# Designed miniproteins, single chains: the designs that were tried, part 82

Each design is a single chain, and the fold is of that chain. pLDDT is the mean over its residues in the fold that is shown.

## One batch from the design tools (miniprotein)

Design m2730
Fold by ESMFold2-Fast:
Structure m2730 (fold): chain A 150 residues (1-150)
Amino acid sequence: NKEEEIEKIKEEIRRLLREIMDLREEIEKNGKLDPELLQRISELARRAAELIEELIKLVGPKEAARIVGEIMIEIALERGLITPRQAELVRRAIELVLAGDYEGALEVLRELLDEPDEVRALVANIVALVEAIYNNSSLEDIASLIMSAA
């Protein structure tokens, strides 16, 4: 059942991304880079990238990029890292990227220029991850962007 396989992959990606965000928060609270936490983040990001490659094979790179982008936005909203207004701007920027309208995407993201640096960095990293998935980038590139975005 292809639909059940897609839903299972989506839920596992969501689980891995939440765990990466929890580990990132732990590093930020400790104020230092813990090698064991960094190693765990790297392992989780690689597993998430592998699942994203499987998702691309099932739904194509454009739909996989949309799915992963939405998962990242929902987790960021759940954690209070972005507001509903900021989430709507990110969703709009993602749809413009997926339509090939990079100029329009940048114009939408300019609405976030007055936001805190942490919000702008998170949004930029989510959009970069979506673009990498859409362009069917390497496993290593996707894993690296997951580590930066989550």
Scores: mean pLDDT 87

Design m2731
Fold by ESMFold2-Fast:
Structure m2731 (fold): chain A 68 residues (1-68)
Amino acid sequence: GYDREVVTKLVEEDPKNYVEKVLKALAILYEEGDYFTARELAEKLNLSVSTVRRVLKKLEEAGIIKRR
């Protein structure tokens, strides 16, 4: 689907693979039924909270995720 093409492009344009890491962590958290925050993702991925917030905003702007 179109969403897969958008995800592939975002991953390929990110030389640090932060987008891919955040997406994989989100998939695991959704399967576990856990509530997540930018801080929890940062701790799981060993990234700064600001980096995680930047990636989450980019994913939101691309329509890949929706914040509650």
Scores: mean pLDDT 69

Design m2732
Fold by ESMFold2-Fast:
Structure m2732 (fold): chain A 56 residues (1-56)
Amino acid sequence: QLTEEDLRKFDIDGDGDFGNTTVELVKMFQRDNGLLVNGIADQETLEAMKKKVVVP
């Protein structure tokens, strides 16, 4: 169930790299970082994810 609010934030359709697996990871990542768990990569979540991928 997609709403206009979901699209405004950041949804699968917005990034193209987002998938079912990523939704699960996002929820886990949000919990691990103490963020809101909604399965959507919000700016805070997305920023944290990007930092993770650049970890040396």
Scores: mean pLDDT 60

Design m2733
Fold by ESMFold2-Fast:
Structure m2733 (fold): chain A 59 residues (1-59)
Amino acid sequence: LSSLEQAILDALAGGPRSARELAEALSVSQSTVSRHLRRLEAQGLVERLPDGRYALAQP
């Protein structure tokens, strides 16, 4: 995982967050966070909730 992807996973360990909330917490653009969230979702590490937030996926 990249340093940013690890930081996203660490932030989500505290609970579900939107891409905007992650962008604000990590001081990066929302588009950058959304790109990495799509990769993490494809890898099965995060899931998108019905309300649009992301959460850590259960193994």
Scores: mean pLDDT 81

Design m2734
Fold by ESMFold2-Fast:
Structure m2734 (fold): chain A 150 residues (1-150)
Amino acid sequence: IEETTLVGLPAWVARAADPAAPRVFVALTSASLEPLGRRIVEALAERGYSTTALVLRSADDIPGAVFAALDADAVIIVTPATEEGFELARALLEELRRARPDMPLLLVVLGRGPEADRAVAYARSLGAEAAQVDDEDGAVEAVLAFLATL
């Protein structure tokens, strides 16, 4: 795994040995998710995916994240069960659906509560898959289960 800067954001890149390997883009809506983002990139690299993960710091990062996701075969958004996490995940989902209506999208919501339920319901209304998980292991499992359906 390489640490780099993509579109001015901290990013982690893993390249598969096969140049035809599926490309997965991972957006984290909080810096607190950086350890989980690395674990997702590791788990995907071990399965032969080419993965790019980045952290959104604000809504101003969304155009750069959308641009970086355009060449992905699937996009994963990971968000905490918070109002701020939901608003960033919402805005990113809307722009990704506008840019590529047919793109496979997964929303992973870490934690429980009204904000998680709202985020899951919203993602599904946009034709995205959505998983609510209690911990980081459940988040990795939800990502792997989603990609096994593509």
Scores: mean pLDDT 93

Design m2735
Fold by ESMFold2-Fast:
Structure m2735 (fold): chain A 150 residues (1-150)
Amino acid sequence: NREERIRRILEELRELFREIIRLAEELKENGKLDPEILKRINELARRAAELIKELIKLVGPEEAARLVAEIYIEVALEFGKITEEQAELVREAVEYELAGDEEKMLEVLRKLLDEPDEVKALVANIVTLVKAIKNNASLEDIASLIMSAA
């Protein structure tokens, strides 16, 4: 059942992104690089990349990119990493990236220039991840981008 498999992938991706963000917060709170936490983030990011590559095969790269971006945005909102207003701008930038409208995507991103560096980094990482998924990037590239977004 293709629809059931898609649903399971999206549910697992949501839980993986939640755990990655939680572990990334633990690294910040501890004020030091913990090798065990970094190893676990890497393992979770690789698992997420594997699921994203499977999702691309099931729905195509553009739809996979849209679905993954929405899950990541919702998880970032859940953890208070971005505001609802920032999330709306990210969703708009993602749709322009998927449409290939680079100029309008950049215009939307310019509205975020006065935001904290952590917000700008997260937004840039989401847009870069969307572009990588849309272009059917390697599993390793997708995993690296997910780690950077944490």
Scores: mean pLDDT 87

Design m2736
Fold by ESMFold2-Fast:
Structure m2736 (fold): chain A 77 residues (1-77)
Amino acid sequence: SKFDEAIAKAEEAFKAGDYDTAIALYEAVLLDEPSAEVYYKLGEAYAAQKKYDWARYYYEKALELDPNFEKAKAALA
């Protein structure tokens, strides 16, 4: 699907260290399909850029969708 393709491209950009592209692609995905996993990955991309306030914001958004999302809980500890 176009959704899965966009996530795959965002993950590839993240692995390449192209965090701006990863952020833009994850943000586009979230406009169509809100997802705790995608909010978490967006937080990870902001954290990689040392934008910790934005990272925290998106980890909290992941927990709003899934209060038991352990990866986001660990990131906020």
Scores: mean pLDDT 86

Design m2737
Fold by ESMFold2-Fast:
Structure m2737 (fold): chain A 61 residues (1-61)
Amino acid sequence: MVGKRVRATKSVKTSHPQMLSFEEGEELEVLKELNEEWWLVKSLKTGKEGYVGKSDLEELP
């Protein structure tokens, strides 16, 4: 898929089945922008998909 590339600005661990756990500096691909707070992303490290708070991400140039 061709999507927007982003990087995690902090580490987040979650047990919620729809949310993605990630580490600071992890690169992710945005699959869908659901609303102003939540994006559906795919981890480029693990291939797992889940929702992440937009405020926890920064866009890559």
Scores: mean pLDDT 78

Design m2738
Fold by ESMFold2-Fast:
Structure m2738 (fold): chain A 103 residues (1-103)
Amino acid sequence: DSPLGRELMEAARNGDLERVEELIAQGADVNAADYFGNTPLHLAALAGHLGIVEKLIAAGADVNAANIFGNTPLHLARLAGHEEIVEKLLAAGADADAKNIFG
């Protein structure tokens, strides 16, 4: 519920790497969630912003966070076809066998 958490989610979605780095340095919660349970890592992974994914993981983002549909960042990266982000998430400890509401 911090203003910084909302701005971090917007910056992560929009691919604004400099703004992501500034917000993390200011103490933004990297695990902040929107109305659907999406974290900044979910939004960066879906959008294909590899550099932001790497910064969020380095800052302690939960790679296994599930949104209201049971989707993890790994599910969204796979859905969008971002193979390099899939590899980075798996290297960071993402559960390859995690199931969403669709199985």
Scores: mean pLDDT 88

Design m2739
Fold by ESMFold2-Fast:
Structure m2739 (fold): chain A 87 residues (1-87)
Amino acid sequence: SALDEQLFEAAKAGDLDRVRELLAQGADVNAKDVLGNTPLHLAARAGHVEVVRLLVEEYGADVDAKNALGETPLDLARRAGHEEILA
């Protein structure tokens, strides 16, 4: 949906307030983009600690979700050098 697409952009940008607003409007916290990435994958890949924490702790994002390459959010964080995010 358009809300889910905006959620992907906000998560990649680390825009905490926008992520919160979009989730309050009914965006799917576990939505998958064309590569199978969830908002949590995108925030973790980008190193956005506060967004990762919001998605997991407040909205129950699936930390074990696998994208089209079989990668979890932790796998993407590790590859990007942000391993501590999901520790």
Scores: mean pLDDT 87

Design m2740
Fold by ESMFold2-Fast:
Structure m2740 (fold): chain A 58 residues (1-58)
Amino acid sequence: GRLAEAVKDIPKVTEDVLALKKGDVVEILEKVGGGFWRVRSLETGETGIVPERYLKEL
């Protein structure tokens, strides 16, 4: 599916990174390369990039 779950808390380390809490569900919008995915939070509707290693695809 196009959904993924955060496996850990992700802090906002840069303006482009989407901050998430462990267990937050996101929609995968684009796999942008370099080990990052562009995602949308289902909780907030905010978009940003997240390291793919911190996400588990559902």
Scores: mean pLDDT 83

Design m2741
Fold by ESMFold2-Fast:
Structure m2741 (fold): chain A 82 residues (1-82)
Amino acid sequence: MAESPLHRAAREGRLEEVEKLLKIGANPNARDADGRTALHEAARAGRKEIVELLKKYGFDPDAVDADGRTAEELAAEAGVPL
């Protein structure tokens, strides 16, 4: 299963790693195999601090995954509201 380092770090709550990856040019709007951005995975995992960090680095808050779900909708479906 192919997954970017930013996507994984966001899901795992590794704030320092997320910040490091963004500083070296990782795109917060890049999509994984499920059409999800790092924001979608952070939201699904309830990583509030990482969600705020990704917003500061610029992303489309209305971006949808391959199933047409936003980060907010995905978090709610996972039982972890933002």
Scores: mean pLDDT 75

Design m2742
Fold by ESMFold2-Fast:
Structure m2742 (fold): chain A 90 residues (1-90)
Amino acid sequence: RELGLNEQLLEAAEAGDAEKVRELIEQGADVNFRIGVEPSPIGPTAGWTPLHLAARAGHEETVEVLLENGADPNAVDGKGRTPADLRKEA
């Protein structure tokens, strides 16, 4: 089954594909899309944004691209962690 733009953006951010991240945002992907947001956050990635995935994976160029395109650096996951908190644990 074909992935939606938001799901493709999450995969591109985790992979560190900065060019694909730009293309998906230009196509209308939600730069602040959140995994498992309301009504049912589940699992360790609940509430994660593309910025959380890129930061945890250590993809600095992709983190910068996301921030340039309006990603919220203060977005919190289901455990209250920001993307910067995930970077410090890596």
Scores: mean pLDDT 73

Design m2743
Fold by ESMFold2-Fast:
Structure m2743 (fold): chain A 96 residues (1-96)
Amino acid sequence: MEYLKKGEELLEEGKFEEAIEYFKKAIAEDPKNAQAWNNLGIAYYSLGKFEEAIEYFEKAAELGLVEAYINLAKVYLDMGDDEKANEYIKKYEEAL
């Protein structure tokens, strides 16, 4: 997917706001693209927007992306919620 690839390149360059625009375009073309939802979460997390990051990582996990559980755990750890972080680590381990 061209938009997903462009978003990933921008994310790697630290251009988080521009990456978000491309990931939103990728999701508009394919709302079931778990990788696009996960990458949108990473961009929001990198901007310190933890609530939005959680919503997007939860969507990626719902669509079957196991790696989204580790990203959810990281956000909750940064928020100081060790209990929720441990819950998501357990979900990731069970999905291995």
Scores: mean pLDDT 88

Design m2744
Fold by ESMFold2-Fast:
Structure m2744 (fold): chain A 62 residues (1-62)
Amino acid sequence: KLQPLIDYYEELAKKGDPRAYLNLGLIYYQQGKYDEAIKYFEKAASLGDPRAKKMIEKIKKL
């Protein structure tokens, strides 16, 4: 399904790319996997992405 794209971003995340964490969070969010999405958004937010903080708050209100 999305496995090649997830694998690609997981490799970038392993190398420390903050955009990879945001993109992984968005992929899991679109799949309805909110726990996984929050974990990746928390990593992106810790690296300074303000969009990730807003996404975490949005999911927690569901």
Scores: mean pLDDT 79

Design m2745
Fold by ESMFold2-Fast:
Structure m2745 (fold): chain A 73 residues (1-73)
Amino acid sequence: DEKKKELLEAAKNGDLEKVKELLEEEPELIVARDENGNTPLQLAMMYGHEEIAKFIVEFAKKNKIDLLKLAPK
């Protein structure tokens, strides 16, 4: 899915506006994973984009998406 790849790339590259746009259009993309199993949140954290990471966490909370169930415990 092109939108899935675009969201993952936006999170990796620090494009907060694109992350907001894509998640507003398709909230389920927040649980998307790249070929290495990284979510948009993990990519934002790995590449130092704290504002994007905070947005994703707050968006998940508002939309009742449990990000903790998606990571190996």
Scores: mean pLDDT 77

Design m2746
Fold by ESMFold2-Fast:
Structure m2746 (fold): chain A 85 residues (1-85)
Amino acid sequence: SAERQAKLEAFNEKYLPRAEELEAGDLPEEEKLKLAGEIAVEGYRELGLPEEAIEAVRLKAEGKDEEAKRLHAKARNLPEEVVEL
């Protein structure tokens, strides 16, 4: 659909350059992972993903891997259709 294509193009124009710049940069690996997580949270929020999925990414970015894993498992128990609504 045209709306999905437009959203994907806008997302790619905004986030792909930032992700590529981060990956190509000389930052420490831990800092790259944290910043990549922050970019993902921003993108997921803009795309309207479920709050649980967004929070799981945020917790991973903060180094709270155990909490992120638990929340991610909870989010994955939702029907696929609910996540994409």
Scores: mean pLDDT 67

Design m2747
Fold by ESMFold2-Fast:
Structure m2747 (fold): chain A 91 residues (1-91)
Amino acid sequence: SLGEQLLEAARAADLEKVRELLEQGADVNAADVGGFTPLHLAALNRDPSKREEVEEIRRLLLEHGADADAVNALGLTPRQLWERQERFWAS
């Protein structure tokens, strides 16, 4: 599905694929079996070479109505994961 492709693109920090899928009407709040949304998966990426792509994916997902406070099966929100990601990159 488009939602499953969006989850994978967000995990990979594939900015162009995220744009393409959102333009095709992919559900910005799609969730996997663990309740991870595209915004959760983007917030888990700690690759410093992908920082710019992750920040732009974040912006695009939020502009499309992504819920920064959606709780996954582990009780984690994208906002909490994002704060950890920013601290990791600042270290």
Scores: mean pLDDT 84

Design m2748
Fold by ESMFold2-Fast:
Structure m2748 (fold): chain A 80 residues (1-80)
Amino acid sequence: SAGEELRRLREELGLSQRELAERAGVSQATISNWERGRARPSRETADRILDVLLEEAERKKLPLSLADIVRPIEAIMAAA
C-alpha cells in the first residue's frame, strides 16, 4: 500500500515519524495516519512530506536507485 511504501522509505532514510512531521510542518498524527492508511492528507500536505523525503535522499547520497525513490512517491501521490 501507499502507506507501507511511505513508512519503508522514511525508515530507509533514517527518519522518525516525528522528525519527518517536524520538517514537513505537519503533525506526527498526519504521518502516522497516512502510513497506516487511516487518513489521506491534502495534496499540498502530501507534496510537503514528499519534498522532505526527496531532500533527505539527495542529502545522504544513498546508493538508492531512482526506482527505489520515485516508485513509492508515485504510489503515494496516486493515493493522495
Scores: mean pLDDT 74

Design m2749
Fold by ESMFold2-Fast:
Structure m2749 (fold): chain A 65 residues (1-65)
Amino acid sequence: MDRIYLGAGIKKARDAQGLSQREVAERAGLSQSTVSNVEAGKASLENARRVAEALGLSLEEIRAL
C-alpha cells in the first residue's frame, strides 16, 4: 500500500480524535516533525506503525478508513 495513503488515514484518525500532531508525537515517543512526515507519507513504515498505535489503531485499521 502507498505510504501516502496510510498517512492520509492516520491524519483522518487523529483529526477524528481531536488530537494535535504534538500530542500524538508525545504518545508515540516521537518528534512532531516525525508525525508530520508520517502523515505526508515520507516516514518509515515503523514510524507509521508507532503513530497508528499511539492512536489506538493498527495499520490494518488505518487501511480500512
Scores: mean pLDDT 78

Design m2750
Fold by ESMFold2-Fast:
Structure m2750 (fold): chain A 113 residues (1-113)
Amino acid sequence: MDPKQLALNEQLFKAVWDGDLKKVEELLAQGADVNYYDPVSRVTPLHIAARAGHLEIVELLFEKGFDVDQKGPDGEPLINLKDINGLTALDLARLAGHEEIVEFLLSHGADPN
């Protein structure tokens, strides 16, 4: 991967975790990949936003081209990608008690099973 692209994707993860909506918008405009997943942890920006409870960022990721039909490393839809602990973004939102994010993800193609 291009070092600039990797740096943008890593900065996107940090901005998403911090709930910095403006920084997320700036990084996506600079070419950060909304559909990126870490090859070791299998974490996407969506996993981070769902765990941290940042509904506005979840919504922004979908508006900026989170592709529910894009395939993850095992051929599963990206919205249903399991991280290294076997947890989807939906699982993380449920575990953290973020009910509005749970509802959003279910309405946008997340598998409830």
Scores: mean pLDDT 85

Design m2751
Fold by ESMFold2-Fast:
Structure m2751 (fold): chain A 155 residues (1-155)
Amino acid sequence: GPPNPEEEKKLVLPEGYDVNARDERGETPLHRAAFRGDVERVRFLIENGADVNARDIWGWTPLHYAAMSTNPETAKEVVEVLIENGADVNARLTGSFAGWTPLHLAARAGRLEVVEVLIENGADVTAKDSLGRTPLDLAREAGHEEVARLLEEAL
C-alpha cells in the first residue's frame, strides 16, 4: 500500500519500509519531508537511501518542494542538505509550471535565503520557463524587491 503517514513522522525505518515508495501523485517520503521543512526527517531519509532527485508526476523534485516549504524557518537548511547530497539545482518542472526550476519557485515566493543558497550552488539565474520568464521576472511580478536585486546582481 502507500507509505503510512505515521511511519514518515518516525526517525525509525520499520521492517520492509521503502524510502522511495511513490504515492498516486508520484511523491516519495522525501518530497513530503522537504515540503514540511522537516530537516531531521530529510537527513534520515537520505541516510537510508532516499533518491534526492525523485520526480513526482509533475516533475517536482524534493528541492522544488523545499523551495515552497510550509516552514520558511527551516527551508534554507533543507535546501542545503538536499544540495550537499546531490540534488539537481536546475531541475525543471513539467505540466502547469513547465520549465520552472527551484530558483523560479523561491524567487516567486520571496524566499531570500533560499535564493541565495541556490545561486551559491550554481542555479541558472537566466533559466526561462515555458512562457519565457526568468526567476527575476517572477520576483518582480510578485513585488519581492530584495530577491529581484540579488538576481540582478547575479546576472
Scores: mean pLDDT 88

Design m2752
Fold by ESMFold2-Fast:
Structure m2752 (fold): chain A 74 residues (1-74)
Amino acid sequence: MEEIERSSKLMDALDAALYAAALAGDLERVRRLLEQGADPRAVNEHGESAYDVAAKLGYEEIAAVLLEAARRQA
């Protein structure tokens, strides 16, 4: 993991919706957006993902769902 290159995708409209759902604490919407192909690894202009926001806000269940989705894409 000694790489400078970031592999995270920049947020699209679908990924931005995933981020907004995580900000709102809306677990159902997070799951639905992931099923629609939203990238749990996508980051905003500040390099923050939906997972980062959910973790910071204490939405542990949403953070766990996003982490598992990211693992499944490996």
Scores: mean pLDDT 74

Design m2753
Fold by ESMFold2-Fast:
Structure m2753 (fold): chain A 71 residues (1-71)
Amino acid sequence: MTPEQQGHKLLLDAAKNGDESKVKVIVQAMNDNGLDINAKDEEGRTALDLAKENGHDKIVDILLSNGADPN
């Protein structure tokens, strides 16, 4: 698995599980390395989509503040 794929997997899992501190660390690391935080999983869901579906409002705010695309 590439570093990009691993980063996306970790971000999606953290957003799904409501781990705010982990999402913040991963998003900063991905942005610092020019990686796309809007990458989709195998079902076409982004980290923002997963946070919304699971009701993690603080994670939604963190993602949007760090460049997540709401569209």
Scores: mean pLDDT 79

Design m2754
Fold by ESMFold2-Fast:
Structure m2754 (fold): chain A 61 residues (1-61)
Amino acid sequence: KEVAVAVKDVDSDGPGVLSFKKGDTLLINKKYENGDWVATNVATGKTGLVGSSDIEVVGYA
């Protein structure tokens, strides 16, 4: 799977959107054409939508 790192803090105000902190490790599960990705935050175990601009892909696992 693709591994990404959050480049900023996101404190989600919307249902289905993933909250994370800068430096959190995210596993990418799916990518949508609109730029939204589905990811799992390794620190919290939660899965949700992330903006592709809020994360940087750093490798593969």
Scores: mean pLDDT 77

Design m2755
Fold by ESMFold2-Fast:
Structure m2755 (fold): chain A 61 residues (1-61)
Amino acid sequence: MPEEVIEFGKLVRERRKEKGLSQRELAELVGVSQSTVSKIERGEIEPGGGLKERIKRVLGM
């Protein structure tokens, strides 16, 4: 995808599903709300560097 934010969100969603995690469980592991995870996966918000790093670490990206 030409937009990095949308591409990152899709990767987060696929990796989360591969690990059998719900949006709520991923949110708990990275210290944000479920609505924040939902927005990231939809490409509506780009996570800040610290949150992006935590998401990548949790999902093995």
Scores: mean pLDDT 80

Design m2756
Fold by ESMFold2-Fast:
Structure m2756 (fold): chain A 72 residues (1-72)
Amino acid sequence: SHMEELGRRARRQVEALLENVEKMRDEPIAPDVAEGAARAARSLAKEVPLVREYLLEAARRLEELGRELRER
């Protein structure tokens, strides 16, 4: 179904994004990438209710990662 496909795609994109940010965590741009991705996820969550929970969870994790990276 469309709902299942959208959820599957959203979850894979979220997982890939988190992994990619973690792989670059020692790069100077890493906190900016995490914060930008979090803003994009929150924006998309407002428009796509079917995957909102996945996007909001991703945003929270990216916001936390960005904060940790800036504290270093």
Scores: mean pLDDT 77

Design m2757
Fold by ESMFold2-Fast:
Parts: C-alpha cells; sequence; structure tokens
Structure m2757 (fold): chain A 152 residues (1-152)
C-alpha cells in the first residue's frame, strides 16, 4: 500500500544520500508492511534491498523476516537457508537460535523431509532444555513427524 511504497522511496532516498543504515531500516520496514498486507513477493523484494545495504547488526533480523516471507510463499528451501544464516549471526542468543532451529524443522516438515524435521526439532530442545514453549511445540512436532514416517 501507500505506506509500504513510501518506505521504499525513503529507502531509495537514503541510499542515494549514502546513508546505508537508514536505507536498510526503511527497506526492512517496507518489507514488514508488505508482509502484513500478505504481499509476500514484495516483502521478499524489500528485504533483498535491505540485505544489500544492511550492516551486520541488522542482517539477522532481515534474514529472519525474509525467511518468514519465503515460508508463506512455500519456498521452504530458501527459508531454511535464511534461518541457518540468521542462526550463525545470532551466535550469542541461544533462545533465538532454538526458535530458528524449530522454524527450520517446520520448513523440513512442509517439504515432507520428516527425518530432517525431527533432527532440527531435537536440536532446538537440546539448546533450550528449560524453555517450556520450545519443549512443548518441538516435542508435539516430533510426534507428528514420527506418525508421518510410519503412515506415509
Amino acid sequence: SEEAEKLIKEGEAALAAGDLLAAAQHYNKAGQKYFEQKDYEKAVEAYEKALEVAPPELQGVILRNRAEAYFKLKKYEKAIKDYEKAIELEKDNPKLQAELLRKIGEAYFKLKKYEEAIEYYQKAIELEPDNKYIQEKAKKAIEEAKKKIEEE
């Protein structure tokens, strides 16, 4: 919409002025607005523009956002790659790494790669053993993946 298009123009103006940080921030916000509008292709385009100019501190957030948009587009292999790169950048945040590992498991499940899905769900559980949210969601997903292996 008008708000997302305005943010793209603000990003382009910042880029023309040599303000790479402002350009990355405007493009990332534009991607978020397109995502809210369910325009996932335009969200990906905005996040791609953001990543071209983003400083390291913003790359993890933008990669996670682009991975979510790829997931909505059913581009699960691309979503996995972006989540994996985000985990590498978030090395000192085990709670976030565990959530991203769980998201990779969900993407493998959607690809019907149930053994890989279980592997990533188990990695998420092991990284955050006291996190009740990760434990509950990942354990339920493992049981569902096991059923799919046995029934399909």
Scores: mean pLDDT 91

Design m2758
Fold by ESMFold2-Fast:
Structure m2758 (fold): chain A 84 residues (1-84)
Amino acid sequence: MEEVKLLREAFEKADKDGDGKLDYAEFKEFLLEVYKSYGLPDPTQEELDYYFKAFDKDGDGVISKEEFIEVASKMLSVSKEEIE
């Protein structure tokens, strides 16, 4: 479960207070770290906005830990189809 560990570490680094919430700026740092871990070029503003909205279902400008886990699990689930 390399993806789960990667997501957890990136989330923890972005959420230093441990509130289990990420604002847009914190989410930007999170996504940058994820991209670097995958050896990808820096995400564009369009990609940042797309993923932020995907994780922030209500558009509150903050991503809760529950929303993060739910969306991340869905993304990981899609990849798991090929792992078996």
Scores: mean pLDDT 69

Design m2759
Fold by ESMFold2-Fast:
Structure m2759 (fold): chain A 79 residues (1-79)
Amino acid sequence: MEFSEEELERAFGKFDKDGDGVISAAELKTVLSAVLGRDLSDAEVQALLAEGDRDGDGKLDFEEFVALFTRTGLLALLV
């Protein structure tokens, strides 16, 4: 992986607006809709969470975020 931890932390911070260390479904929907230039449906957001959320809490932590966005190619849009 060629991205530094600081670059990944800055990408994560674009979603984690309240600084609680996790990304909610609402934050994912808002930021990805803006980045992709279209409104994401709740079903699309839930599909992304199902791929990344390995502990089943309905949120993405930093490690889950990095893994998901690397697999989907979305990380390159944020770093």
Scores: mean pLDDT 75

Design m2760
Fold by ESMFold2-Fast:
Structure m2760 (fold): chain A 106 residues (1-106)
Amino acid sequence: GSAEEEKAEVNKQDEALDGRTPLHLAAEAGDGPMVSTLLNRGADVNAQDNNGYTPLHLAAKAGHLGVVEVLLKHGADVNAQDKFGKTAFDLSLDNGHEEIAEVLQK
């Protein structure tokens, strides 16, 4: 496919999965190689699902420090809020991931 078709596929939201993109799923799973591949193919690092979650929110909630660092390097917005007004920092603390919270703290 063309580069435009690849961008459309990597940013496709699956309504059966709360509007999540492939990058959301890779970030939640802690799949660092897939996260890097998707970002290099033009995945939107700040895409929000139907709950306002970005890939950064899901990685932080799941405790995937390496994925959090990759997302931040690619320009992830640390101030993005879910539908409850929570940032990735808030979700990392709620789930006991103190090292991730330290990385996200400004």
Scores: mean pLDDT 85

Design m2761
Fold by ESMFold2-Fast:
Structure m2761 (fold): chain A 72 residues (1-72)
Amino acid sequence: YEEIFKLFDKDGDGKISREELYETLKSLGYNPSKEEVDEIMKEADLDKDGVIDFEEFKKMLSKPDSLLKPII
């Protein structure tokens, strides 16, 4: 998970913004809609601060119906 998280966390601040999530998914060959990115953010953002930290990211990937499963 750490290597994948670093791929999304482009500025190295330990958090993934909506914009970083969108840009990384595009770079991996996916073209997510704004709605799909919003759904991923809502699924991961447990404290509703508008960013995904490493613990939230790991929990999101462990969920059976995670929108990131086809990508990871």
Scores: mean pLDDT 69

